Designed miniproteins, single chains, continued (3). Designs and how they scored, part 18

Each design is a single chain, and the fold is of that chain. pLDDT is the mean over its residues in the fold that is shown.

## One batch from the design tools (miniprotein)

Design m8598
Fold by ESMFold2-Fast:
Order: structure tokens, then sequence, then C-alpha cells
Structure m8598 (fold): chain A 91 residues (1-91)
């Protein structure tokens, strides 16, 4: 569907942002905030709506990936596993 294709492309963009942020030495919290801003822009929704779906603290890159997969799944109304399968291709 068009919704699933948009979710795939946006998930790929979010993963690209996460990997670049990690490479540039961003904190996990900075990656989450930046990804929230990216998602808000891609979906034309308030930043606060996306931020409310994300944890305040994460201990690993895997937790960042899991948190953003959960947020994307909720925002698109798709199963989390659909988003995780896209993310796994780029981990």
Amino acid sequence: SAKEEKARLDAERVMGFMKTGKKLGFSYEEILEGAAGLLASLLDVPFEEVKSLLPKKVKSFEEVVNALANALAKLYGLPKEFIMEIFKKYL
C-alpha cells in the first residue's frame, strides 16, 4: 500500500539519520531528539506528539532503534515488526 511504502522510505531515512548521528558522536538522547524532529517533519505532525512516544533515557544503540521503531509503528498504524524488519537490513 502507499502507506506501507511511505513508512518504509521514512524508516530508511530515520535509520540513516541514526547511523550518521552515531558516527558523528551524538549522544543517544541527541539521536532520539533529532529523529523525533525528522519524523515530525516527514509526517507533518507536532514535534511534541512524536517526542511523547519516545523514552527519556536509553542505554544502547539497540534501545534507540527499538524506541524509534515503536514510534514509527504507532505514527503509521503499522506493526512494530514491519518497521523492525526494515531497520534490521541497515544494522
Scores: mean pLDDT 85

Design m8599
Fold by ESMFold2-Fast:
Structure m8599 (fold): chain A 75 residues (1-75)
Amino acid sequence: MRGTEQEAKELAQRLNDAGIKAKPLSPEQNAIPGVPAVQVRSEDNILYLGDVSQRAALEILIIGESNSPKPGQPL
């Protein structure tokens, strides 16, 4: 599997730098135990770093959504 808790923290930080609200999840908070994850914008949007496709999605979000959210936009 790809991804560690540290990588989740780094990706969450990069998302925040790109204007996307994100936070890393502790292993005990993940729906899939032992797989690091990042919440993106809401608790319902969780991306697991153990899945290569989801990791690629995180990188796309960082690159594709580098614009800050507009005021009044639902998060």
Scores: mean pLDDT 60

Design m8600
Fold by ESMFold2-Fast:
Structure m8600 (fold): chain A 95 residues (1-95)
Amino acid sequence: SEVIDKAIEEVEKLIKEAEENLKKGTEEAIKEARRKLILAEAMVTSLALWARLNEASEEDREKILEASRRIAEVNKKLQEIDPSASPISVLVPPE
């Protein structure tokens, strides 16, 4: 589907831009990476709903699933870099 292919291309662009921002390692770049990953997740969720409603092919569904997997991998890297996402012990005071 041309609709799926174009939307996946945009999701892939957001993933790439998020990875490049994580490589920069600045606080501002990390915030931008998070913003782009949130947008990519929203787009993939909308695509999955569209694919179900329009009985999309198994090939198109697999493309959507693969994009979702890649977003999850980059999000895991983001969580490893952001210490504020770590569980805080009750013995460590909150901010």
Scores: mean pLDDT 76

Design m8601
Fold by ESMFold2-Fast:
Structure m8601 (fold): chain A 100 residues (1-100)
Amino acid sequence: SETNEKAREFIREMALDLGLSEEEAEALAEASLTGRPSPRQRELSDRIAEETERWVRENSKRFSRWLADLMLRLGQMSEEEAERLRRMSYDEAVDWLLSR
């Protein structure tokens, strides 16, 4: 569906921006959108998530701004929504992302 394609595009570009390889970014996007991930797909997703979380914690002060800029670049939010997101704390931005 169009919604699934936008979610896949977001996850892939997010992973690439966070320094993951193209192969890892695609695997993360696939695993995240799979309604029935295999045990191996879940294990890979969990491992990638741990590495991503570590990177994000080190860059927490930039996270909200980076996320807003990424969403604008993908055409998935308005400038007004992006300005709101840029003003969020790291925890607020993570909560916002996970509530989508």
Scores: mean pLDDT 73

Design m8602
Fold by ESMFold2-Fast:
Structure m8602 (fold): chain A 74 residues (1-74)
Amino acid sequence: MSEVLDRIGLAATPLSEEMSKLESEYDETPDVKEREKLLKKMTELAKQIQEVTRPLAEEAGLPPVEAEEGSPLP
């Protein structure tokens, strides 16, 4: 396997597990207000995953991915 993929996996794994926990809570939660809180936390984790993987991708010489979706506030 690629060394870069292994390093990305190690760095992203704890964040991905947190995301999975939040997604499970989202599915189990009947309240709309609680779901909105979980979505906010999931959005923050998605940004953290990008910040963690970006330097690893740059070290590997991979092209960056542009994302204009998901502005935090209007």
Scores: mean pLDDT 69

Design m8603
Fold by ESMFold2-Fast:
Structure m8603 (fold): chain A 85 residues (1-85)
Amino acid sequence: MEEEKRKQFAAEEKARVDALVKQTELSGKGAAEKVGNRVAAEVLRTSADYLRMEAQKNADNPEATAAYNAGADRLEELARKYEEE
């Protein structure tokens, strides 16, 4: 019962994280085009920090934690690319 609820929660959170990452990538691109790469990196890092906090809150759910950390890693990698340009 609880394992099924944890898996369902993790699946829903993974979908939410994937949507947040896509939206944040688009927002970062827009910020880079209109303002500059530094602001784009800040937008991406802010969302990555949020995902790291969610991972800490849900540390008892390894699948959800993995989804949050994967999303954060992807946004941090993109932020580094903007910082290097």
Scores: mean pLDDT 85

Design m8604
Fold by ESMFold2-Fast:
Structure m8604 (fold): chain A 76 residues (1-76)
Amino acid sequence: MVSEEEFEAEVYRALAEIYRALANKDEQKGDYDGAIESYKKAIELYEKARQLHPSPEVDAEIAELKERIKQLEEKK
């Protein structure tokens, strides 16, 4: 059975994935500023999910997005 905290964490993860998808779309169009802002929003949502239900998968996703932001900032 999924706990209330685990369910709420999954909602935040789902929202983070939406922002990640938006960031990927902006990155593909060369809108690096828009992509960075959306990736930052995704990280904030993943961090909220991690606070509610710690997960190594969420930790890895946050680390990956932070590295992606760094790479995009180097392209500007």
Scores: mean pLDDT 84

Design m8605
Fold by ESMFold2-Fast:
Structure m8605 (fold): chain A 77 residues (1-77)
Amino acid sequence: MEEKFTIESIEVKGNTATVTLKTEFDSLSEEEEKEAVELAKKAVAEKLGVSEENVTVTKVELDEEKKTLTVTFEVKR
């Protein structure tokens, strides 16, 4: 399986989870962004022991220079 994204960090503060992913891409298609968000969402759900349905994406930020994607989630328990 081609590893398009690597999770660098997951930070949880209260009901907010921030995932930083490293990408091999300098630009992301809508489909690639969706894949990264889904990967990050699954990782947050697994780390917190909650359903993916309880993890809602609130913000997605691409740093093209660093080839890093930051995804912020709101988590409902």
Scores: mean pLDDT 77

Design m8606
Fold by ESMFold2-Fast:
Structure m8606 (fold): chain A 54 residues (1-54)
Amino acid sequence: DIRDELNKILDKNGLPNITESELQTALGLNNGDVKKAEEILKQKLKDYGVDPNA
């Protein structure tokens, strides 16, 4: 699951994990489009200076 993958990266960098509420909000903003929600969550990692594709 994308949330688990991104949280693993965040955890390794000592950063706060993506919550279930954040994932649901990203899905809601994109009409349930998982790929677009994934892009929004990946942007959060980039904002922390972390490569989401590491």
Scores: mean pLDDT 77

Design m8607
Fold by ESMFold2-Fast:
Structure m8607 (fold): chain A 105 residues (1-105)
Amino acid sequence: SEAIVQALKDFLTFLSDIATQAGYTSVVNQLDQLKKDISPDNVYSDMSKVVTMGMDFIQQLHQQGNTDMAKQVAKSMADFLETINKITGPDPGLAILADDLRRLS
C-alpha cells in the first residue's frame, strides 16, 4: 500500500503543478487537501477520488482551450493508472481508461 500511496501523492503533485500553471487556485487547494487526506486505510476510496478529480480536470482544461495542458494531464494520468494496475493486479476498467487517456496525450 505504500507504493499506491506514493503513486497517488506523485500524481496529485503533478496535477497541482499544472493547476498552478493554469491559474486554478481553487483546484490547487482541493488537490493539496486531497493529498494530505491520503491514507493506507482508505486507499481504494482515495484512488477513486483522485481518478475523478483527474478526469474532471482534463475535461475543464479541454473546455477552456488548454489542449497542451490537457494532454499532459492525460499522459500523466495514464502513467499513474498503469502504475496502480501493476501494483493492485489487472483491472480491465483501469487498463481501458489508461489506453483512452494515452490516446488523448
Scores: mean pLDDT 81

Design m8608
Fold by ESMFold2-Fast:
Structure m8608 (fold): chain A 98 residues (1-98)
Amino acid sequence: FDELVERIIRLGDELAEKGVSEEELLEMARRILENSPYAEKAREEVLAQLKKLGVLEEATEEQIVLAETQAIGLYAVENKDEETLRVIAEALEEVLKK
């Protein structure tokens, strides 16, 4: 489990250094969302937090989708969900290969 989490952190660092486009990040996020059992819960939580902060009306769909992806990652770590973490790692690797 820890090795998988470390791998995801390393892949994230590599993406930040490579300077991937917003389009590539959104493609990665969509892949993670499509394969996640947490997608609905993550979206509800993100929308609730943005509403509480008074910025929901100003948030773009792209910002919401990226925040959903982060929430999914946190749920997967909390629940020790190796299957979801593997999907995240594969999505990150696919973007890095482009």
Scores: mean pLDDT 76

Design m8609
Fold by ESMFold2-Fast:
Structure m8609 (fold): chain A 109 residues (1-109)
Amino acid sequence: SREQERRRLVIFAIASITVLIMHLYVRSRTASPGLRAEYEELIERLNELSDRLSEAMRNNDWDAALSTIQETIELLNEFARRFEDVDPSLATILRNQAENFQEILQQLQ
């Protein structure tokens, strides 16, 4: 059903956020205090978005899911700009993930 397709897409979005959070934790272990704070800020904001996606899916609130995915794209692009000079490989990962989320957004509409 259309609802099952939407649930699958949101589950995939949550899984993608979880993998990204794990990757950021690994990077934070060897980072300078200032850079570690930036990774921790991104982790906290990603956890909040993941929780909002879980809530939206639980409530069948697809408008909330769409809005949260859009906010996730904006967040990833914001931090990609912040990391451009200090962690260019992470900036690339975040931009690629934002593009993947844009595809999820198109399929949820």
Scores: mean pLDDT 89

Design m8610
Fold by ESMFold2-Fast:
Structure m8610 (fold): chain A 86 residues (1-86)
Amino acid sequence: MPPNYRAFGEGETREELKKLTQIVVDNASPGASVHVEGRDGKAIVSHLRGSFTKEGREALKKIKELIEEQSRRGKPAAASFSAPVP
């Protein structure tokens, strides 16, 4: 099964989260998964599995920063990636 990813946000934030999530996907180990969601002015990592290169970790940090900023402004944002398990 192919890997999949999702990004949620408004307008430009959604497009930026899509780009950053693609970088995480491209720099993740097989079977890796991540979910980051904005809640109560914070970026919450509810799911993180696998390993990431330096570039993937830097992209993930930017995702967290964007989601946290949107959450502080009362705007919903989330990003997730999951590869199917055989």
Scores: mean pLDDT 75

Design m8611
Fold by ESMFold2-Fast:
Structure m8611 (fold): chain A 63 residues (1-63)
Amino acid sequence: ATQVRLDLRVIARALERSPEEARKTGERSAALHDPETAKVIREAVDLGLEHGPEAARRLADEV
């Protein structure tokens, strides 16, 4: 839970800088977790790309 929350916050910060960096960061994070957690991380990246970094940050606070 704690590591996933930290990873999602890093993704939210990356989204503020570059969509490309957010995608790369998200995939690296997802590769280090189990399939269920990887799905949540990928969904957070997609949500952040579609609705902005605040959406990904809110998801991080819910984990």
Scores: mean pLDDT 77

Design m8612
Fold by ESMFold2-Fast:
Structure m8612 (fold): chain A 125 residues (1-125)
Amino acid sequence: MKEEAKKIIDEFVKAMEKFLETESTEDYNKVLELFKKLRKILREMPEDERNELAKYFAEKVFKIGKKMLEKAKKISPQDAEVYARFILDILRSIVAIAPEVLPLYQKFLEEMKKYVPNIDELENL
């Protein structure tokens, strides 16, 4: 299960990278399907393993999310806000599964302010 979850996290990151390139509905749906599968697997795991994998997942999401924000920032502030909301929704879902990820989420939120200065307003919506 733990190795399967790691493999799906890596597939999720690749799906997000492809969606970033194509912006297609098909690639977006692939991201959502993998996320749904990951949430199910993580919820079925023992708490310690769930927390470890949730942190790994959050770090991977933030890394690809940073690439998305860097790309969007070159286009417009509005595009950066759209990607920021998407990344925040995924990260908040991870925190809901594994509350121990909250300090890491807060650290990522602060880092995202470099790309989206009004990120606090997006987080509170």
Scores: mean pLDDT 80

Design m8613
Fold by ESMFold2-Fast:
Structure m8613 (fold): chain A 100 residues (1-100)
Amino acid sequence: SAEEEAGFVAGARLFGEGLREAERLYAEGKSPEEIAEVVRRYAEEALALVPAARRRFFATLLQHEIQEFARTMPEEYARALREVMRELAARYGVAVPAEV
């Protein structure tokens, strides 16, 4: 439906904003744990905007976006982000992408 599509688009937009916020905080010297917390919070808020029936699929998309973000980061930050991915995998029953 138009409302379901709007919720999905809103969730995707919010998570994109969250990744930009995480990049900004990284540039400011924030810790791996603080960056991971920002990504986790925006992922949870974005998932809340997505219709319940679409949340598992959306969580799978978030896994790939977090993996790509982790690939741009130093290993200590990538490790903290992989923990966020593991938490989402457990909570939504989705796989952690290969090569994380």
Scores: mean pLDDT 87

Design m8614
Fold by ESMFold2-Fast:
Structure m8614 (fold): chain A 94 residues (1-94)
Amino acid sequence: SMAKEELRELAELLRRAAEEVERNRDDPLEVHIALSMALMALAIGVRHLEGEAKEVAERALELAVEAQRAADAGDFERAVELLREAAEILEEAA
């Protein structure tokens, strides 16, 4: 279904964001930019979903927002953990 494909694409986006956070741990600005872009894409994706798929994507968005907050505080390990958690719930619903 189209919703399952969208959820898989959003999960892949969050997986890539986690890798970018790990790769750029020495550059907080680059981490912030990467997370901000991922959050924007995820928020746009959520708007195109309905029902249970939307509820799952909204939960993933909440985790991704918390990840950006953790990264901005310098807790990159927590940010990566939250992004991977968000990707997993999207993958399970896909």
Scores: mean pLDDT 86

Design m8615
Fold by ESMFold2-Fast:
Structure m8615 (fold): chain A 83 residues (1-83)
Amino acid sequence: MPSEEELKEMKEKVEKELEELEKLGFKIEGVEWTEKEIIVTFEIDGVKATVRLPITEVTEEDRKLGAALTAENQAKLEPLIDL
């Protein structure tokens, strides 16, 4: 089960991707977060479509990316904090 922190990171990634889709003309009808998957419903040219993204895969990839970004950001910010 994803923690609140993992869900927050996944939510931020998904929201960013959804913003890019809206810029491309996709109408986002709804986003449902479950324990197993993220269900995104959108409409294009009057056709409603649903995409299911497995949370387990997203969590694992997002965790790896989040950890890498955190370590890199910490290394970049430490010299500025010591000033």
Scores: mean pLDDT 61

Design m8616
Fold by ESMFold2-Fast:
Order: C-alpha cells, then sequence, then structure tokens
Structure m8616 (fold): chain A 91 residues (1-91)
C-alpha cells in the first residue's frame, strides 16, 4: 500500500498529464487495498480513478481500471465487491 500510494502521490504532483501512468497507479493502489481487505478504500480509489480518466476523455481506460480490479476481487472470492466495482464504471 505505502509504495503504491507514494507512486500515485508523486505522479499526481509532478506529472498530472501522465494519464497512462496515473491509470496504472490507481490500479496498483486499488489492488494493494484489496489485498489488505480494505474494500471501502478500494471502492474510493476506483471511483476517483474512473472520474479522473473520464474527465481526461479516456472512457476505455476507466472501464479497464474497473474491470481489472473487479477481476482481482472475484479471483479472491469477493464477488460482491467485484460487482460494486463494475457498477462504478456503469454509473
Amino acid sequence: VEEAKKRYEELKEKHPEDVIGLAQAFRELALAYLNEGKDDEVLKVVEEGIEYLRKQGHEELARSLADGVAEHARALGKQETADRIRKLAEE
């Protein structure tokens, strides 16, 4: 979590134009929280990432972020969390 959060914070401050890098940082941070069982933090990170990517005009990256994190949640047996993540991309 600490490493993923540092990367996200550094990219946001120094390279806010790096849409691909920020998309990857959102994904890594969400997966780190997911592995710690912090499902509420996962949902916040994914929602923030989707909003950011949509504002940048990258709807496909927003969907990819949500789908990628949801698949990992499903693989961990967290089907309800996976479904909630997917809905964030649809709303």
Scores: mean pLDDT 79

Design m8617
Fold by ESMFold2-Fast:
Structure m8617 (fold): chain A 74 residues (1-74)
Amino acid sequence: MSDKEIVVKTAEESMRLEGGKEEDVKKIKEKMLKQKNYKEAAKVGKEEAEKNGLPNAARSVEVTLRHLERKRKE
């Protein structure tokens, strides 16, 4: 699984668990998949989750992004 796939999967699952509407989750996932790399995908996922009132999903995406960034600096 690529870093981008990890970020997208985390956003999708976290938004569903927090009660995000299926149609909104699907649109956000598609928007994230269109991004150039995992950092841009995470940024979009966090912003869209916050906009849709899913702050816990936004935090899950941020935590995942920070974990992947630390791993890449090694």
Scores: mean pLDDT 82

Design m8618
Fold by ESMFold2-Fast:
Structure m8618 (fold): chain A 105 residues (1-105)
Amino acid sequence: SMEEKKKKAEEAIEEALEAARRYGDPYFEELARKMREALENEDWETYSRYWARFIGRRLVIELARNIAEELGIPFPKTPAQEGALLDGAVQGLSAEEIRARMEAA
């Protein structure tokens, strides 16, 4: 129903705000704000685009942090460092080489 759809959207906005607190990334607060604005305007197309960005960003951070933890290297601090870590992991690089590339990013 439309009421259930709105409730799920409210829950997703709260999850985005929680992600901002958990990961210290202000981009999640921006995404929550954009999702709220779209929801208030009943602009479901715009809401869905920002929700997808939120889910994609959260998955990238969670995957990057999990890989860093397993490899025993520091968590990435920027999207560039996340990219360097994920690319290095896909290439099968050592923890030391991945860390060096993150520091250079």
Scores: mean pLDDT 89

Design m8619
Fold by ESMFold2-Fast:
Structure m8619 (fold): chain A 68 residues (1-68)
Amino acid sequence: SEKEKIIEEIKKLLLEMKEYALSQYPDLDEKALEEQIEKLIAYLSTLSVEELKEVLEKLKETKQELLS
């Protein structure tokens, strides 16, 4: 339950960052980005809740820096 919620939040952030990247670089392959996100989510599903929380925190920091 908690693990699934964190993975869904990470997926949402990755999709938001994908949309931002496509807005800045329209020649990016959207399907390739979506495939990479799905592979990453599959990998993340093997991690512990504590490891997922660290990934989520770093991803939030990365998004904040990208948008500032």
Scores: mean pLDDT 82

Design m8620
Fold by ESMFold2-Fast:
Structure m8620 (fold): chain A 74 residues (1-74)
Amino acid sequence: SEELVKAVTDAALAGDSERAAALLEEAARTEDKETLKKILEGLEEAISKLPFDVAKAVVEAVRPALEAVGKAIE
């Protein structure tokens, strides 16, 4: 679980929007509610550190996976 939190945040920090989206989608299917909350917090912080254009691309790519995570933690 800690490895997946790190993998999602590392992918986002690298601007690898496709990998970040794929890892977040996997997390939504496999991880518990507490781990998903940690992933969302880490992802939000990572995105806040990116240049605007890169941040926008990452947000757009992860949007469907964010919806899945949101439903999983409700």
Scores: mean pLDDT 81

Design m8621
Fold by ESMFold2-Fast:
Structure m8621 (fold): chain A 56 residues (1-56)
Amino acid sequence: MLFPSLDEESISKLVNAPSLEEAKKILEELYPDMPEEKIERYAKFYFELGQFSKNS
């Protein structure tokens, strides 16, 4: 990937997002230069990871 890894604070916000739409908005605000495709992929990944983490 050409982008560096997301920082811990950003990941925390995404995994605790109440909805996928909110996760996308968080990514758009934190990484305005990120392409829409990557915003959607990362938002889904971290949102789903957050749902899974609630079981851990």
Scores: mean pLDDT 73

Design m8622
Fold by ESMFold2-Fast:
Structure m8622 (fold): chain A 68 residues (1-68)
Amino acid sequence: MKVEEFKKKIEELKDAEAYEQALKNLEIAAEDEEASKLLASVPLDASIGDIAGAAATAAGEAKLKKEA
């Protein structure tokens, strides 16, 4: 999925704090090449929970790479 499509899907989150956290995770993941590939692998019809989870996982991978 493209970052723009990911961002639009995150807007479906009813909780403003969850939305802001998911956006932050998406931006962190987009700065790392391998984390960006994880985001690209998310299907267009994924649930909003799966999309938010994928962003968190990708951001976590990007952070671990900086500390290792």
Scores: mean pLDDT 75

Design m8623
Fold by ESMFold2-Fast:
Structure m8623 (fold): chain A 74 residues (1-74)
Amino acid sequence: SAEEELEKVLEETEREVEEALKKGDIDKAREIVIESGKRVEDIIRKHKASGALKARALSALSELQARVDAAEAA
C-alpha cells in the first residue's frame, strides 16, 4: 500500500540522516533528504495517495530537513 511504502521510505531516510549527522556529514544528510523527497513524490503519484497521507509524508520530510538545517547552523 501507499502508506506502507511511505512509512518504509521515511523510516529508512530517518535512519540514514541520523547516521550521516552522527558522522558530521551534513552534505550527505541533505542529499538523503532530497532523494527521499523524490521517492515520496513517486509513491504518492503511483498510488494516487490521499491528501492526508501526502500531508503526513511531507510533514515528516520537513522535520528531517529542519534537523539537517539545525545541524548545519550549529
Scores: mean pLDDT 84

Design m8624
Fold by ESMFold2-Fast:
Structure m8624 (fold): chain A 99 residues (1-99)
Amino acid sequence: EELKERLSKALDELAKAVPNPKTQELIRQAKEALLAGDAEKFNELLVQIRKEIPDPELQELVEGALRDAGVAKIAYDAGNEEAARFAISTIEEEVKKLK
């Protein structure tokens, strides 16, 4: 599943791009929850990640990328490959801003 693999890779790159190891681990947990279809746990992890990022610009970029990941998963599960691909491409561009 190309799109699911791309989403997973984009979230792994997002985790690597943040400087704090605790935040990296929370992003990895959010990826696992999202890919498992656990929307409740994913949303709980978003709240925790937000609290761990004191820099407003970094917080906006990370929160944006994770929200786009949620959109990508919803589109993917609905069979809307075009919307899923667009959302994943948006995450990939957001991650580039952190490098």
Scores: mean pLDDT 84

Design m8625
Fold by ESMFold2-Fast:
Formats: structure tokens, C-alpha cells, sequence
Structure m8625 (fold): chain A 80 residues (1-80)
């Protein structure tokens, strides 16, 4: 469960950063394509895909920001 929460927190951070234009457009395109072609994919699997794409396409600085945002989200989820 903890590992799944961490993964979901990272995916949430990635989604938020994409919405703000803080990540490469390639990640947004891949996420949109996944949502169109496989809308029934489990949330945890979507989260894994988003993290994989971020690791492949995001800069070191963007990856650091994802980790910082994910930590904040994870702490909020644990408190809720």
C-alpha cells in the first residue's frame, strides 16, 4: 500500500506539472494517447506509465521537482 501511495503521489505530481506546462509536451501527448486508447487501464498502471515517461523524458531538475511535489502530496494523503 505505501509503495502504491508513493506511485499515485508521483503520478499526481506529474499530472499537475503537465497541466501547468512544467514538463515536456511528449509526456502530455503520451498521457492523452493512453487515456484515449486504453481508458479502462487501472489507475495504478496509469501511474506507473506516467512515472516511466517522466524518468525517460523529464530533465534532472524536473525529476527533482516531481519528487518534491510528490512528497507534499503523499504527506497530504497520509493526513487525510
Amino acid sequence: MEEELELLAKATAIAGMMARGELPEEIRRLAAELAENDPDMPEIEVARRLVEWAEKYASEEQLKKIEEEAKKILEALKKA
Scores: mean pLDDT 80

Design m8626
Fold by ESMFold2-Fast:
Structure m8626 (fold): chain A 58 residues (1-58)
Amino acid sequence: SEELKKKIEEVRKEIRRVHQRLLDSLAAGAPADEVARMEAEEGKLDDEFIKLVKEYEK
């Protein structure tokens, strides 16, 4: 469905944004607790992305 496709695209954009922030933070020497929080956020988005893609592929 178009709605599901839009959700997949929005989550993909958010993953790219969060991943870029993580890379920038690592390059800037961000503290380990902040990096761990960003990694956890990215992991949750990855899980959501996988669920949406599986639903779309039905």
Scores: mean pLDDT 84

Design m8627
Fold by ESMFold2-Fast:
Structure m8627 (fold): chain A 79 residues (1-79)
Amino acid sequence: ELEELRREAQRLSEELEKLAPVAASLPPEKQEEALKLMKEKVTPLVEEAKRAYEEGDLVSALRYAIEAGRTSIEILKSI
């Protein structure tokens, strides 16, 4: 359901907000490592979300955006 996807997006947004101070406190080497992983794993998901949005498939766009958010959180927790 669209409502469930919206709630998941909100939850991920709150989780990312909690991780922001942790990311900011990382040494530069760890920040570079995180950025490389983001480019490799998150960017393709963002591109798929944009493509789905352009095609009018808002549900698929939200699903890809949610996957991008989850992957970002996993990367930040693994660093």
Scores: mean pLDDT 79

Design m8628
Fold by ESMFold2-Fast:
Structure m8628 (fold): chain A 109 residues (1-109)
Amino acid sequence: GEREEAKRLVEEGIRKLEEAIKLATKLLSSVPKEKILEAIGRLLRVIGLLIDARRLLEQGKLKEAAEKVIEAARIVLDFVRKYGKNEKLEKLAKEAIELAKKALELLEG
């Protein structure tokens, strides 16, 4: 049903952002030393939001889970803007937002 499809879309969004975290972690070697702690702090924030999103999915709180995915993806886009343009990282974040938005539309319709 629509709730099962919404759950699948949120799970895919989380997977996209987990891939984004792995890629962003590799890019930390290219971040200036004076900005490294700030960059790490942003990645930890994304990780925390994804842990919350998975917990909310397990509780059947699909709307709240999707909202956490969108928040996490926006932080990834800010990371790209601030620490250097990476097309794959930007694409993963944008795809996660689109998946989460589609999930929200299914839950409202």
Scores: mean pLDDT 89

Design m8629
Fold by ESMFold2-Fast:
Structure m8629 (fold): chain A 69 residues (1-69)
Amino acid sequence: RAAAEQEILALLKRMQELAKQHNVKVVIVVSTDEAGRLVVELEVLSGPEEAKKELEALAAEINAISAAM
């Protein structure tokens, strides 16, 4: 439980650092579904394709961890 929350926070921090490092402009929407699980959605406005792909992968990982909680 707490470990999953810490992992999600670590992944969000990695996303922020990656976006800053590669000058990616991104909107990150964090919401909860009807079961109270976190859902992360991204809209990438600009940046290198490799960084965009990595951000999408991190968001998918967060959503998978949240779904498993």
Scores: mean pLDDT 76

Design m8630
Fold by ESMFold2-Fast:
Structure m8630 (fold): chain A 88 residues (1-88)
Amino acid sequence: RREALERIVRVLEEVLELELAGREEEAAELLREFYASLSPEERRLFEELLRRAAELLAPREEELNAASLAEQAAALREALREAARELE
């Protein structure tokens, strides 16, 4: 479970880096290929991680809507890491 969470977070962080670089097509391709490589159990874990990260960011929605893309990405990285720690 921990190994799967660490791998999911790492790939999501790579996707965010590509999006920040304006490489949206490459980001979408990486995410699609990664999700397709996951087992059904890992896909559920991926969905749980994203749901929990979204819950952690919801109280900050107005703040983040006014923030730069880099600040939004930094907040999402922190939320993903926190969510992964909770789901370990």
Scores: mean pLDDT 81

Design m8631
Fold by ESMFold2-Fast:
Structure m8631 (fold): chain A 63 residues (1-63)
Amino acid sequence: SPRERELAFLRRLEKHLENEIKKYQDELAKTTDPEKQASLQKKIDELNKGLEEVRRRIAELEA
C-alpha cells in the first residue's frame, strides 16, 4: 500500500539520519578548532531537526 511504502521509506531515512549524526559526532569529538566545532555542531543540530520531523511523520502514519 502507499502507506506501507511511505513508512518503509521513512524508516530507511531515519536510519540514514542516525548514521550521519553519529558520523558528525565522531568528527566533533576529534576536533579542537572552535570554528570547525561550531560548523559540525550546526550540522548535527540540523540533522537532529530532520530526524525529529521524520519520527513525527512515522508516528502520524502509524496512528
Scores: mean pLDDT 89

